# Designed miniproteins, single chains, continued (2): the designs that were tried, part 37

Each design is a single chain, and the fold is of that chain. pLDDT is the mean over its residues in the fold that is shown.

## One batch from the design tools (miniprotein)

Design m5261
Fold by ESMFold2-Fast:
Structure m5261 (fold): chain A 93 residues (1-93)
Amino acid sequence: MAEKMEMYRKIGEKLREYILEKYGKLEDLDPKEKEILRKAVAAAGAYLAELLGFEDPAREERFEAAESDEEAKKIAEELIEKIKEIYKEWLEE
């Protein structure tokens, strides 16, 4: 369990760096872009928690919120793919 928590933190950190590099700082985005990205990040975070076996009672709501917007859904899918890549790299090391 402790090992999974550390993996969650490390993958989350790399994902945050990726988001910052690709989309910039949340505070620098317009309100619509910020809301879309927040929905996508919430869904991606729910995916990461599920991948590592953590319980998230809001998981379904986070995925539904992202799916409610085509742009948020696309970004969420991209972030989930990035999580899979980071996770694979950590397992190969």
Scores: mean pLDDT 77

Design m5262
Fold by ESMFold2-Fast:
Structure m5262 (fold): chain A 91 residues (1-91)
Amino acid sequence: MLKELVEEAREKLKELVPEEAEIIDEYFDKILKELDKEEVDLVAIEKELKELEKYLEEKGLLTPEVRKIILEIETAIGVLALEEAVKRVTK
């Protein structure tokens, strides 16, 4: 599910900001590579998303629509990170 969400978000972002499609692909490629690992580093993925958000903000491209898409992925990652933290303390 998270991979599908990330891939869908990548396509939506490229539609909204086609001039930055290559940069979007670079950040999302890093995120997708991390998701392909057996032990996924959710902190590393969150860092890549924050760097992309900052890049788009500096370019003046962080519109409400763009922000919603990034926030959707950040929320999904946060939920997974919380679930993993709960498993560690309630095991």
Scores: mean pLDDT 79

Design m5263
Fold by ESMFold2-Fast:
Structure m5263 (fold): chain A 86 residues (1-86)
Amino acid sequence: MKELEELIKNSSPERQQQLRQILLTSRQVEQGLLDQGVSEDLAKETGEQVARQLLHALETGDWEGARQAIIQTVNDTFRKNGFKVA
């Protein structure tokens, strides 16, 4: 995500570490979805949504809300890809 990479370059060293963790988590989610047979476009879109949710949590401090939103986003992706999820 070019926007997140640019934000990393212009941030303090402490914030750069936090933003790199968000980028890594986003990429891990994308790869996990690809490994489960999700399409490349849908996996990438889901990873970008997860990155945005984590960025919002970093700004608001609502990490539990972000965790719940991420679970829902991943489950919605599996539903769109034809998997049944609870």
Scores: mean pLDDT 78

Design m5264
Fold by ESMFold2-Fast:
Structure m5264 (fold): chain A 76 residues (1-76)
Amino acid sequence: SLADQLKAAARQWKADLRREYPSMSPEEQKVAEEMLALLDQALASTDLREMILLMSSATVLRMKIYVLRKIEKKEA
């Protein structure tokens, strides 16, 4: 189901963030903490619409971490 796919994605992204967190900048870590909160809310949700909105917000934060990482690598 779509709900199962969204929860699988949330678990995978949470695992990825946990692995990457120690190597993140303080600015990246702040965004990662916000993303983790959204992922935990999505995993706890039983409403498909709420899960979609939470995962959409998490996707935006995931892209923000990627952009921050690219900027920091160019300035180094």
Scores: mean pLDDT 87

Design m5265
Fold by ESMFold2-Fast:
Order: sequence, then structure tokens, then C-alpha cells
Structure m5265 (fold): chain A 88 residues (1-88)
Amino acid sequence: LREEALEAFKKALEAYKAGDFEAAREHYKRAAELLAEDAGLSEAAKRGVLLAVEAQFYALQGDEEKAEELAREAEELLREDADKVAAL
């Protein structure tokens, strides 16, 4: 899982550098899923991690309102496993 997460993260960075934000977002979501699984997060917290990645990409595209909305939803979902999330 760790090596797979690192590979997905590298693909996300390459896509981001190429300006392909859609591909970068999908690779970041994959890396986040693999890291969340490795950390043993609950299903709710896993969804929270994915929403946090979505929020980050909306912020990078200048959609601050949508980014804040998704970040708020992510925070609510991540509260149950806060200690495990902090360890990521």
C-alpha cells in the first residue's frame, strides 16, 4: 500500500505540473485512499480524506467557496479518527 500510495502521489504531482488538474485530482484521491487504508481509517474518515483532497483542488482553481464547503464536510467526517488522520 505505501509504495502504491507513493506512485499515485508522483503521478498526481506530474499531472499537476503539466496543468492537468483533473488527472492530478484523481491521482491525489487514489494516494489518499491508499494512505487512509494503510492507517486503518473508518469508512467515514476515508470519505473525509477524499473530500479534503477535492477541497484542495477547488482552492487551487480559485473556487474558494466550494473549497470551504468541501473542507467543512471533510472536517466533520474526519473527527471520528482525528488521531489516525494526524498520523498521516
Scores: mean pLDDT 73

Design m5266
Fold by ESMFold2-Fast:
Structure m5266 (fold): chain A 75 residues (1-75)
Amino acid sequence: MEVTEGERHVYLALMYAGLGDVKSALEHALKAAEHDPEGAYGTFRIVASRAKYLGDDETAERAEKEAEELKKKIE
């Protein structure tokens, strides 16, 4: 199966979020948004929740803002 560049960045973002590296997760979610805005929306939501759980409020706020910006473009 072929994996798109956007899907690759979604997978990397979810991996880093799982590892607790929410800053790297956010970086890959931003790259995913350049290729697949719909897939990236869900990814930003997951990164925001994970960052908030870990006490990284700055990364959580950034990811939530990026998700809201994408929602306006895909709806």
Scores: mean pLDDT 81

Design m5267
Fold by ESMFold2-Fast:
Structure m5267 (fold): chain A 75 residues (1-75)
Amino acid sequence: SALDEMEARLEEILAEFEARAPSLSEEELKQYEREVRARIAEVMLEGIRAGVPREEASRLATRALQRLGEIVARV
C-alpha cells in the first residue's frame, strides 16, 4: 500500500542517516540534516498524492522528524 511504501521509505532514510551521522563533521552533519528534513517532507507530500490520508502522512513525517532530532542529539 502507499502507506506501507511511505513508512518503509522513511525508515530507510533514517537508517542511512543514523549510519552516516557519526562519521561526519559538524558542518556536514548540519547540511545532511537539512537534506534529510527536505526528503521527509517530500515523502509526506508523495504519500498524500498517492492516497495516504493527510493526518496519517503528517503523523508519520512528524515521528520521523522527532527520530531525526534524537539521532542528531546523540552524535
Scores: mean pLDDT 89

Design m5268
Fold by ESMFold2-Fast:
Structure m5268 (fold): chain A 71 residues (1-71)
Amino acid sequence: MKLERTPELEAELAALRAALEANRDTASPILVREAELSIEYAEAALTDPKKAEEIEKEFQALLPEAEREAA
């Protein structure tokens, strides 16, 4: 799947950032970091594929901790 900079993607990223800001005070730090990495991954996939791979690895490393915080 190739991410392209489209008005739809820009709107989705803006919505994700708004949701993160609305919930950052109530969400756990691990869940906030997971959301931040998801946004960074989408942006990196548009401009720097190598950085996107690095972010994906960080995302996967945090997934077990995020699941423990969500439980």
Scores: mean pLDDT 70

Design m5269
Fold by ESMFold2-Fast:
Structure m5269 (fold): chain A 77 residues (1-77)
Amino acid sequence: MAREERRREAERLYEAGDFDKAAELAAELTREGLLELGVPEEFAEEAREALLAVWKDPEKHEAVAEEFGARARELLA
């Protein structure tokens, strides 16, 4: 399944009230995306774990995602 399709699936799960599955799927999609960018597996796993830990706080989740995105860009430079 394409990444965009899986993101839509995560949104659908969230709308259906299956928050735990939606959060886990979203975190896994982030890990897969980072791995495809060429970052180390350890970094991708750290990002997945951090995002999953803050899934109940959208503001914190967005900040963590931005931080790992910036760090990934530095690693790939």
Scores: mean pLDDT 76

Design m5270
Fold by ESMFold2-Fast:
Formats: sequence, C-alpha cells, structure tokens
Structure m5270 (fold): chain A 93 residues (1-93)
Amino acid sequence: MERVEEWLERWLNMTEEERLEYIAKVLGISPEEVKKEIDEHAKAVTDARGIPYEEARASNLASVLGYAARKEGLPSDEVTELERRLEQALLEK
C-alpha cells in the first residue's frame, strides 16, 4: 500500500544521472540512450502539442520512470499515481 511513497522517495533522492542509470538498467540500454529518447520525445511533444519543453520533458521522464517501475512489478494504478506525483516534483526542482 505504501509502495508509491517508497518509489517516489527513492527517485526524488536520486540525482538526474542516477535516475537515468536506473531506467537504463531496467530497460537494458545505456543511460545515454535513455537521455536521448527522453529529450527527443519531449521535443516532439513540444512541437506537436505546443506544450512547454520543460513540462513535456518532466512528463516524459515521469512516464519512463513509471514504465521501469511497472517492469519491476508495480501495479498499473500505482504507476499512474507515481507518474503524476513525480511529474509535479520534477517541475518543482
């Protein structure tokens, strides 16, 4: 029941580099590839939807982190809440 809070605490205590390394480990790709995919997707969303780049990037990073948590067994409902709270926290930092 407290898993969302536990994941959120862990990720908010990580540096940006550590978050990218975590995603890379779960997905089996390099941290450089993770960063590239996040940045490219954020740019595409900004271009297509007119959303500010910082918001698009925070949303995309939260979604990718949520995907990694889902691969590690976090239920879909908890992933959605985790992504929402992460996006908010990333925009504040």
Scores: mean pLDDT 78

Design m5271
Fold by ESMFold2-Fast:
Structure m5271 (fold): chain A 97 residues (1-97)
Amino acid sequence: MVVIAVGSGEKAVEQAKEVIKKALAEGKEVHVETLKSAKNGKEIIETLKKEFADKPVTFGEPGKTTPEQIKAIAKTKGVKVVAVGGGGTIGEVLKGL
């Protein structure tokens, strides 16, 4: 499984779409989480739900996920976490895992 942690910014949707397409092409299931810091998290989730409605993609609640929750998910065996979005926040959140 690939879990995508989505931060803020105009490019977050585009980056998330590319990660989802690649993971699906590899036969993987995808889960998308938007961070509390993502002001446009609801818009991101709605856009991705529409794009991938018929694909094995699941979504968390918009803007509810904490950095600490993503770090816990990254420790799960068989899960790969990918960070996308603008501003250095998302990179800092996943640093050293």
Scores: mean pLDDT 74

Design m5272
Fold by ESMFold2-Fast:
Structure m5272 (fold): chain A 98 residues (1-98)
Amino acid sequence: DLKEKIEELKKKAKEAEERFKEYQEESDRITEERKRYEEEYKKRAEELKKESEEKAKKAEEEGKKKRRELILEEASKGVEAIGSIATKLSYEKEAKKL
């Protein structure tokens, strides 16, 4: 009688230990899955940051290009004005040679 009860208790203890191991394995799997999800989220956050930085750089470059074009346009107008004055002064010198 006592031996049968001891064997039944040993069987139940082993079954409980196996179930506990299964529960630990499941807990480990959930932990790994969470870490994988966190890594994926971190990668996506880095990609979004890189895209935002690239967009900011493109906007800055576009701004610099437009600024250069405006400076070149004003400089070109200045050169044309100086050229016109130089041509007029040359013409006045030619006109004074009677």
Scores: mean pLDDT 77

Design m5273
Fold by ESMFold2-Fast:
Structure m5273 (fold): chain A 67 residues (1-67)
Amino acid sequence: MPTTLEEKIALLKEKIESLPIPEELKKRVIDAIENDPSKIDKIEAAIALLSADPSESVIKTLESLLK
């Protein structure tokens, strides 16, 4: 299957919904991905970090990236 930007966004949305983070943060991450594709790489990196170690520090870093 082709790996496209749209497919990457869909996979990231599913991953975000499975993360142990507040719904408001999930909404902001999804909005950021949809409205500014340049942030996708940074958000993907933050999601990978959260998957390895879901800590408050990593969550705060993700929130800072969404400003």
Scores: mean pLDDT 75

Design m5274
Fold by ESMFold2-Fast:
Structure m5274 (fold): chain A 82 residues (1-82)
Amino acid sequence: KQETSSEEVEIGGKKYTLSVAVEGDTIHVEIYDENGNLLARAVFRVEGEELVLESEGFGSGLDPKYREEFRAVLREAARKAA
């Protein structure tokens, strides 16, 4: 099954667009700013009830101090989609 969804999320008092795409056992999660710039992405593989992080990346527009907060949002979005 292929399924794509978009929702608004708030991180550090700012609003961002969260995009989640599920393709088979793979979950792609991306976070964009208000101007459509990609700030963070992660790809997870579903192994039964476990999520395995296969890759992650952060855009140049993301302040490094928020990297862990964005990582947490990506993981929770993938967990909800699994």
Scores: mean pLDDT 80

Design m5275
Fold by ESMFold2-Fast:
Structure m5275 (fold): chain A 86 residues (1-86)
Amino acid sequence: MLEEVVEKVIEYVRAGDYEKAEELVEEVKRKYGEEAAEEIMRRVRRAVLGEEAVALGEQMDEAARAGDAEAGRAVAEQGRALLAAA
């Protein structure tokens, strides 16, 4: 059961739907407890680090080149949201 949830969260993150991924983790925390949610977030973080790190790095570089502080803050918030869900 939890294994299927891990797959779903990874699927959402890979699709770029971070809000749905975070909602699903929150539901697991509510239904199965904090330990189960932490385990899911640990697995998801490992699976997405490769792709997410590259994507975030590119977005940060673009924001820096454009001098766009708002874009830079948005990228930082996205990273923090994923880590806070862990």
Scores: mean pLDDT 68

Design m5276
Fold by ESMFold2-Fast:
Structure m5276 (fold): chain A 80 residues (1-80)
Amino acid sequence: MATIKLIDKETGSKAIVTLDEKGKPISVELTNPSEKLIEALEKIVLLSIENPDKNAGEMAEEIKEELSKDPNIEAEVEVE
């Protein structure tokens, strides 16, 4: 499994997304949800659909790279 921690630097809003071994999101924890974090979560779902052959670690790193293109989003990945 892998965990992605997201922070909206403008609002201080946080999201924790857990991916299964196949890189699919199985849980989401939101603290003070912002529009930008909701959009980031939608991108995570779309990336997982578009990349069915990637494992959790590969998917988490791709998500981090894509979301880090927005300077107001901080993304941290932890692979278990």
Scores: mean pLDDT 80

Design m5277
Fold by ESMFold2-Fast:
Structure m5277 (fold): chain A 87 residues (1-87)
Amino acid sequence: MEIEEIIKEELEKLGENYDELIDKETEELIRKADKILERSKEIGWYQAVLEEAKEDTMAAQIALSALTIKTNDDSLLRKVRAEIAAK
């Protein structure tokens, strides 16, 4: 769906084909990122990212990138990074 499309496009920006990046470890990271994005609908994107960052910073980063693309607003990514740095 929309979130999956954003994640696929973000992976392609890494200079790799989406299908080529799909292995066991990459699938797990994508599932975690999707969980963060779904969770953000309930508790807000900022809190959802912070919860996941405690367990997996890479999945949190992928979710942040997807949110930035979806909103077409780099300020969200910068805002989250600044807030995390303050904590």
Scores: mean pLDDT 60

Design m5278
Fold by ESMFold2-Fast:
Structure m5278 (fold): chain A 74 residues (1-74)
Amino acid sequence: SLYKKIAENIKKAIESGTPIDKAVAVLGLAVLLVTSPKREELQPLFDETVAAIEAGDYERAVELVKKIGELLEK
């Protein structure tokens, strides 16, 4: 699915750890949020993921992106 592919790309960008890839990850999360039919349910997870990226907690950010991807597949 499109959402799974976007989530995988966000995960790869976070794992890269460069400033540009961090910006790409945040933009990808914003796109997932605004295009998702589950936007209201996923908003807290998106907010937490952005906060983890901003804090440099990439392990937490990757786990949250996995959860977002799993919820979007259902």
Scores: mean pLDDT 74

Design m5279
Fold by ESMFold2-Fast:
Structure m5279 (fold): chain A 71 residues (1-71)
Amino acid sequence: MEKIIEEATRRAIEMADKLLAAGVSIEEVEERFRELFERDLAIARAAGNEEDARLVEEVEEAVMAYLREKR
């Protein structure tokens, strides 16, 4: 699980960096990722998949922390 979270976080950060390099604001990138994670979390919770919900929460925390440091 830890390795999957690490890999998912790395991929999300790579995507965030590409958006920032393309001129998208940190605020816009943060909002888009927040909406995506909220949707995925709702789906996991509706399915009763606590493991997937935890994975989404951990990746979201790591990505949002990264974006906060970029400010």
Scores: mean pLDDT 81

Design m5280
Fold by ESMFold2-Fast:
Parts: structure tokens; C-alpha cells; sequence
Structure m5280 (fold): chain A 94 residues (1-94)
């Protein structure tokens, strides 16, 4: 399931953010969107959560964390070739 694959990626990214010492508000935002996605089977919430995490990792001064952010972005593009963020934005415009 693409939902399960994005959920696993979101959980992996959340752990990376904790290891990176991300601000508590970033960790809370990702966790809340993940929980919302699980409860509602809402793919858009999981994509949004992963997007927040990826953006934070890409802005990291640590080149290893930036590389992990780029890898995660590529994985999302492979799962959703039309763009994971494009899917999220399309749902917000409804």
C-alpha cells in the first residue's frame, strides 16, 4: 500500500528529526499530521508531514542529514511521480 509506504517513511523521518535536534514545534507538527493521517487513512496528511520533515532536513547544516532529506524526497517522487506536494496542494484547493 502506498499509504503504508508513506507512513513508514514519515516515521523514519520523524526519528531523523529527533536525532537532528529539530525544534519541538516541528516534531509536534509532524507527529500531529502523522496521527491525523493514521486515524482518517488520509494520505494528504502523511504527505504533508513528510514534506515538513524533508524541508527541515534539507535546511540542515549537517551534509549527512541533507543527503537523507534528498533521499526521502526521491523516494516520495518514486511513489508519486506526479509529485507528493502537488497531491497535497490539490486537496487543499478543494
Amino acid sequence: SKFDEVLELTEELLELLREAGAPEEVLQAVEEMKQSGIERKDLASLLFASGIAIEHLLQSPDPELRAKGEEARERLLELFPNGPFAHYFALQEQ
Scores: mean pLDDT 76

Design m5281
Fold by ESMFold2-Fast:
Structure m5281 (fold): chain A 129 residues (1-129)
Amino acid sequence: SAEMEEVRKLAEEAARLFAERFPELAETFREVLDLMIEEFSPEYAKFMLERLIEALRAGDDKGFVEVLLSIMSVMSEEAQEKITELLLGLLPHLSVEAQELALRGLRELEAPEEVLEKFEKILEEVREK
């Protein structure tokens, strides 16, 4: 459909912009985008992809994390695990404010204690250096 073609074009743009900044996480982000296309209506996928693209173009890491947490809150457990993996990989590259937002958001979404402990350990290591 024309709507699905628009969604695919936005997903390719989001993937391109993300890979320019975080090439090591590009495959994980592509998997998140694929799950969004599978689980969301075309209209909702388009809305969320446009928000991700806006944050990436602006270099707004806090805004990007806010969008990922919003997506995560309404998706399947499989998608939540993949977004958690993406956020964990992003932590060393994020501003302090975006790091704190990611940890707070994961606590609010009731992420497993083992995941929260991994996030806190990375935050301590990043802040001590």
Scores: mean pLDDT 85

Design m5282
Fold by ESMFold2-Fast:
Structure m5282 (fold): chain A 69 residues (1-69)
Amino acid sequence: SPSNEARLQAVQRQIELLKDSIEELQKKKEEAEARNDEDLVKKYSWAIDSLQALLEELEKERAALEAQL
């Protein structure tokens, strides 16, 4: 339906933005690891884990919406 298609597009956009954010944080974490900045590594690890949990939920929503098309 048009409503499901609009929701699918919104979820897909959120997934893309979230993946970009995770990739950027992973690079920053790697830089912090190279500097042996354990506090910063911990902060980026927590942020990445939190965003990955959100990504998992959005991917479930996307799959459910795709199944209704």
Scores: mean pLDDT 88

Design m5283
Fold by ESMFold2-Fast:
Structure m5283 (fold): chain A 56 residues (1-56)
Amino acid sequence: MTSEALEAFDNARSLAEMLEAAGRLRSEEEKQRALTFAQSLGFSEAQLAELRALLA
């Protein structure tokens, strides 16, 4: 992608904020919803794997 660098920068910030928020999730339902939401936002498989690891 021509804007790959900008997309990566934006995604890194968005992911960092979501990872911080994920620490506040208490139930399995909330964790599943967060993963589904991240996937709908177009997060890469690597970013989703990082989020899954944090939520475990």
Scores: mean pLDDT 62

Design m5284
Fold by ESMFold2-Fast:
Structure m5284 (fold): chain A 93 residues (1-93)
Amino acid sequence: APAPSAEEIEAAIERGTEFLQTEFGLDEETAERLARELLARYLEARPNASLERHAEIGLEMLERIREAVAADPALAAELEALIAEARAEMAAR
């Protein structure tokens, strides 16, 4: 599959930013920076990844990013904490 377009990347970042703001209470600037960083690492590990499905479900996107960055233990630990927090928040609804 071809690499995702710049438009698809920006759409994924926008959705990731909204997800991080809503689920973790991050401010817009912090959420956007984290979303860009996580997506950049995901795409580096999987340059042909489809972003359409991942952008539809923020939690699924975070789980896929965790898989892609498993070689970075510090980032993997941070992502596991974020996934656990997101799941706890969703379970509370």
Scores: mean pLDDT 62

Design m5285
Fold by ESMFold2-Fast:
Structure m5285 (fold): chain A 79 residues (1-79)
Amino acid sequence: SKEKHEQILLESFEGTLEMLISVAKLSKQRNKPFDVDSAISTINSSLSKFKKEITNEDLKKEADQIVNKTKEELKKISS
C-alpha cells in the first residue's frame, strides 16, 4: 500500500540519522572535532525534503519527533 511504502521511506530516513549519530560518537571516541551545527543544518534540510516525498501527516509528525531526538543526542554527544 501507499502508506506502507511511505513507512519504509521513514525507516530509511531514520537509518540515515542513526548513521550520523554513529559518526558523531566515533569522532568523540577518537578525540576528533564534530561540527554539530553543520550536522543539525543538514538534518533540517533533509527533513524538509523528506516531508515533500510523503503525504501521510502522522508520518510527517513522527519524522519531526525522530529529528528532535537525533538533535538532542548529537548535542549530548558534543557536550
Scores: mean pLDDT 86

Design m5286
Fold by ESMFold2-Fast:
Formats: C-alpha cells, structure tokens, sequence
Structure m5286 (fold): chain A 84 residues (1-84)
C-alpha cells in the first residue's frame, strides 16, 4: 500500500534502514497482490535507495534484504508487463 511505502520512506530518511526494508517488503507484497505497477515502480526506487544506504553504512544484512526485495519487485513488474 502507499501508506506502507510512505512509512518505509520515513524510516529511510531517519536512517533506520532495517525498519525501512521491513516495511518495503510488506508494501511490495501488497503491490504484487494488487497488480499495482505504480507502487512496484516506487518500491524498486526505494529498495535501490535502501540498498545504497546500507552499503554506505556497511550493513550487509540490510543490504542483502534490500537486494532481495528489489529482485521481487522487479520480477513482479516484469510479469505484469508481459500480461499487458
């Protein structure tokens, strides 16, 4: 949902990357179920930003999780594009 994505963005802005990626995973799961291309595109952007931030902080666990969520969002978007 947009509200989960907005919350993930707020945690990213606060530097809480672990909480940001947790909320982003939930947002991407909901966007995938709803087939919401716009939310998936926003999720991809946010996942890349979280991954970059985690890499800068040497937070390998959060970076790996962000990359996993990024892959899920990209995969969901690709499937939707093939169906339209």
Amino acid sequence: SQSLLDQAQQYLDQGDLAKAVELLEQAVEQATQQRDISLLQQGIDLAERIADGALEKNDIETMQKAVEVLGKARGALLKLEKEQ
Scores: mean pLDDT 86

Design m5287
Fold by ESMFold2-Fast:
Structure m5287 (fold): chain A 82 residues (1-82)
Amino acid sequence: SQIDTLENFVRQASSLTNQQLVDIMDQLSPQVRNGDFMSLAQSIVLNMLINGEHRTRSYREIAEDALYYAQGVLGIKRDIKF
């Protein structure tokens, strides 16, 4: 599922340095600009990790918030359980 994929991404990225997180965000930028939903959600995760949110929040909570925010940004209405 999208949430499980994103939670696993949070887990893997949480061990990276801030510079490595920025590098991945830069690599995702073309896909984000083209409106790719999962690339936007991953970019939001990377920004949350740079802000240190994983120090006080679970990987699942970070993934859920990133998906919710990505849906809002792209105007995609949530019609199922997230």
Scores: mean pLDDT 82

Design m5288
Fold by ESMFold2-Fast:
Structure m5288 (fold): chain A 88 residues (1-88)
Amino acid sequence: QSQQLIDQAIRLLRLSILHARRAGVDEAVRLLQQSIQLAQQGRLSDAIRLAQQAVDLLQQHYQSTGNQDAGLAVQSTQRAIQLLQQAQ
């Protein structure tokens, strides 16, 4: 049920952290790490908000640099946000 959605979202957020680190977007890495902690605590609305902030930073970086890791981090984070929204 909702726990399976949260667990899948956390796996996607961890993948997003890997790509965000490769892209060099340290601020997005920090936001994604905090989002995981909030999701683990069941604070889904807060987790979604921080993940959305990370998407904004990663999307801006991707638009300005064409860095493919930033693009992949956006995609995995957006999928994680959808799963967290369904778990609410």
Scores: mean pLDDT 92

Design m5289
Fold by ESMFold2-Fast:
Structure m5289 (fold): chain A 100 residues (1-100)
Amino acid sequence: SKEELEELLEQLKTLIEEIKKLIEEKGSLEEAELMAKQLETLVEKLKEIGVDEDFLEELEKQLEEIKKMIENKADPIEVLKKGLELAEKAAKYIEELIKK
């Protein structure tokens, strides 16, 4: 529903601002892991809403890349930047759906 999309967009906008702050403050890998879990929950909600399959597959692929970076103990800032890219992509997609 439109209400579910609006709520999800609000959650994504909040997360985007939190990720930007973590990047500025040089957040930890543990904070990046928490971000990844939040992104996973949001992607699952998009899947339940029944968004475009190709778009969902792209988000799931990006989330898998983020999880692999965390498993390989990559630079937390690079992990956070990848999470920011995913969150911004999802937010833009939802904004376009709401405008219809």
Scores: mean pLDDT 87

Design m5290
Fold by ESMFold2-Fast:
Structure m5290 (fold): chain A 118 residues (1-118)
Amino acid sequence: SLSPEQRLILEFLDELLSPEYAGLAAPVLNLPDLAKYPDYLKIVPNPVSLSIIRARVESGEITTVEQLEAELEQMYENVKKYYSEDSPVYKLTQEFWERAEELLRRLRERVEALRAAA
C-alpha cells in the first residue's frame, strides 16, 4: 500500500501528466526512441522519464519528495546534456521545468504539513 506522501507525489505527477500540459511534458514523458537517437545511452548513462518516475513511486522505490526531486533533476540534466539549447526539446523542457518547480513547491508544503502531523 502507498504511504500518504507517495499518494501526494502521485497527485503531483498526475498534474504534470494532465491533458492541458501534455505538450510541455511530451519530451520527458518517455525515453527518446533509440533508433532515432542511437548515441543517447552513451551520453546519458542514467536515463529517466516521467513514466519511469511514476512506476518507481508505484513500486515503492520512490517513497519521499526528496527522492522525487532528485529523479526530476536528473531527468532535466539529461535533457541539457543530450539536446542543444537551440532544440525544440530543450526549450519545451525549460518551460516544463519552470512549471514543475512551481508544482513541486506546493507539493513540498503539503508534505511538510503531513510530516508535522505525524
Scores: mean pLDDT 87

Design m5291
Fold by ESMFold2-Fast:
Order: C-alpha cells, then structure tokens, then sequence
Structure m5291 (fold): chain A 68 residues (1-68)
C-alpha cells in the first residue's frame, strides 16, 4: 500500500540521512501517521520540514519500496 511504502521510505531516511533533530522528530511523527493510514497528514508534516531535494529522495525511496 502507499501507506506501507511511505513508512518504509521514512524508516530508510531515518537510518541513512543526516537529519536535524527537528527533521528527525517530524519524520518519526510522519512514520506513525503513515502506519495509521493517515498519509495526507504525514505528507503535510514532511512538506513543512523537508527540503524539496529531501522530498524528491523520499518519493524515490517510496517507489522502490512499492516495487519490492
């Protein structure tokens, strides 16, 4: 599902990217929302706290997770 793909992409970013403490907290909150199926709310949090380049990387990770 898109929610599961988003949660997997967020887990990967949390493990691999050098994130600020504020960004890390935002991604952890978005991950919880994604796992609850609240994808639109998760995306809103991410758009507020991530750069356009980070959002593009997250989208690519989500596509890879969905194809796995």
Amino acid sequence: SSAEALAAALDEMLATEDLSPEQRAALEKARVLARQGRVAEAIAILEKHLSPEQLERLDRLGVRAALA
Scores: mean pLDDT 81

Design m5292
Fold by ESMFold2-Fast:
Structure m5292 (fold): chain A 92 residues (1-92)
Amino acid sequence: KIVTLEQLKDFAKKNNIKAPLWRLAKIAKELGYEIADEQLNNLLKTYDDHKKELEEKAAENPVIAQYLQQDEEEMEELLQKYGEKLKEYLTE
């Protein structure tokens, strides 16, 4: 199943989500959806590449480790609060 940028924008507006759209796109991908927007896919790749680089450095730097923990908690909170609602929205 494919998700458009407009569907993500509409969902964010309806649920008063203040997180960047690329975080919702990441949640949609984790739910098994493909993103039909080139810029969002580029942002997701940039996020994944940057996170991987930071994970390699986290063993030597506690500030980076804390940043990664906060980012993971933010993503988990979005998935927990909106994952089911997004799945329902995209399935309807």
Scores: mean pLDDT 81

Design m5293
Fold by ESMFold2-Fast:
Structure m5293 (fold): chain A 77 residues (1-77)
Amino acid sequence: MVLPLEEVEKLAQEVIDSAEAKAATTDPSDIGKLGDRQAILKLVAALIANLDDPEYLEKLNKLMKEMDKKIEELAKS
C-alpha cells in the first residue's frame, strides 16, 4: 500500500531533526549511529514496498537524498 507522501516527508524530517539534536550534544562523527538508522531503515522499507510506483519512488528517493545530505553536512560541520 502506498503511504501518503506527507507521512514520508514527516519521517524524513524526523531523521533530520534527530541528527540535528544529536549533533548539538555529541561529536558529529556519532551522527548516523543505530538510533538514527532505524528511521532510515523505515524509509528503505517503504521504498521496497512501493517498487511498482515510479512517482512514489522518485519522491521517496529525493527525500532520502536530502536527508543524507543534511546528515553529511552536520558531520562535516
Scores: mean pLDDT 60

Design m5294
Fold by ESMFold2-Fast:
Structure m5294 (fold): chain A 84 residues (1-84)
Amino acid sequence: EEKQKLINEARQEILKALNYLKRGEVDKALEEADRAISLLEQVKDDPNAQKAIDLVKEARKLLEEGRYDEAIEKFKQAAQALVS
């Protein structure tokens, strides 16, 4: 129960990051990405959570490099990995 709640909350933080990026609010998107990673690290024994952590970390790096379209794609992939 707690594991699924953490996964659902992390997915919502990833979706918030995507919404902030759509508005050009990069700093807020990075904050939501960091929150998602923190939540997922509590359940990283789940293979889907580990995959999502890697994808969110890659998206975060792409944002720092100014590669916003690629970062958006990685966030979408991370959110999709958590659909179960």
Scores: mean pLDDT 85

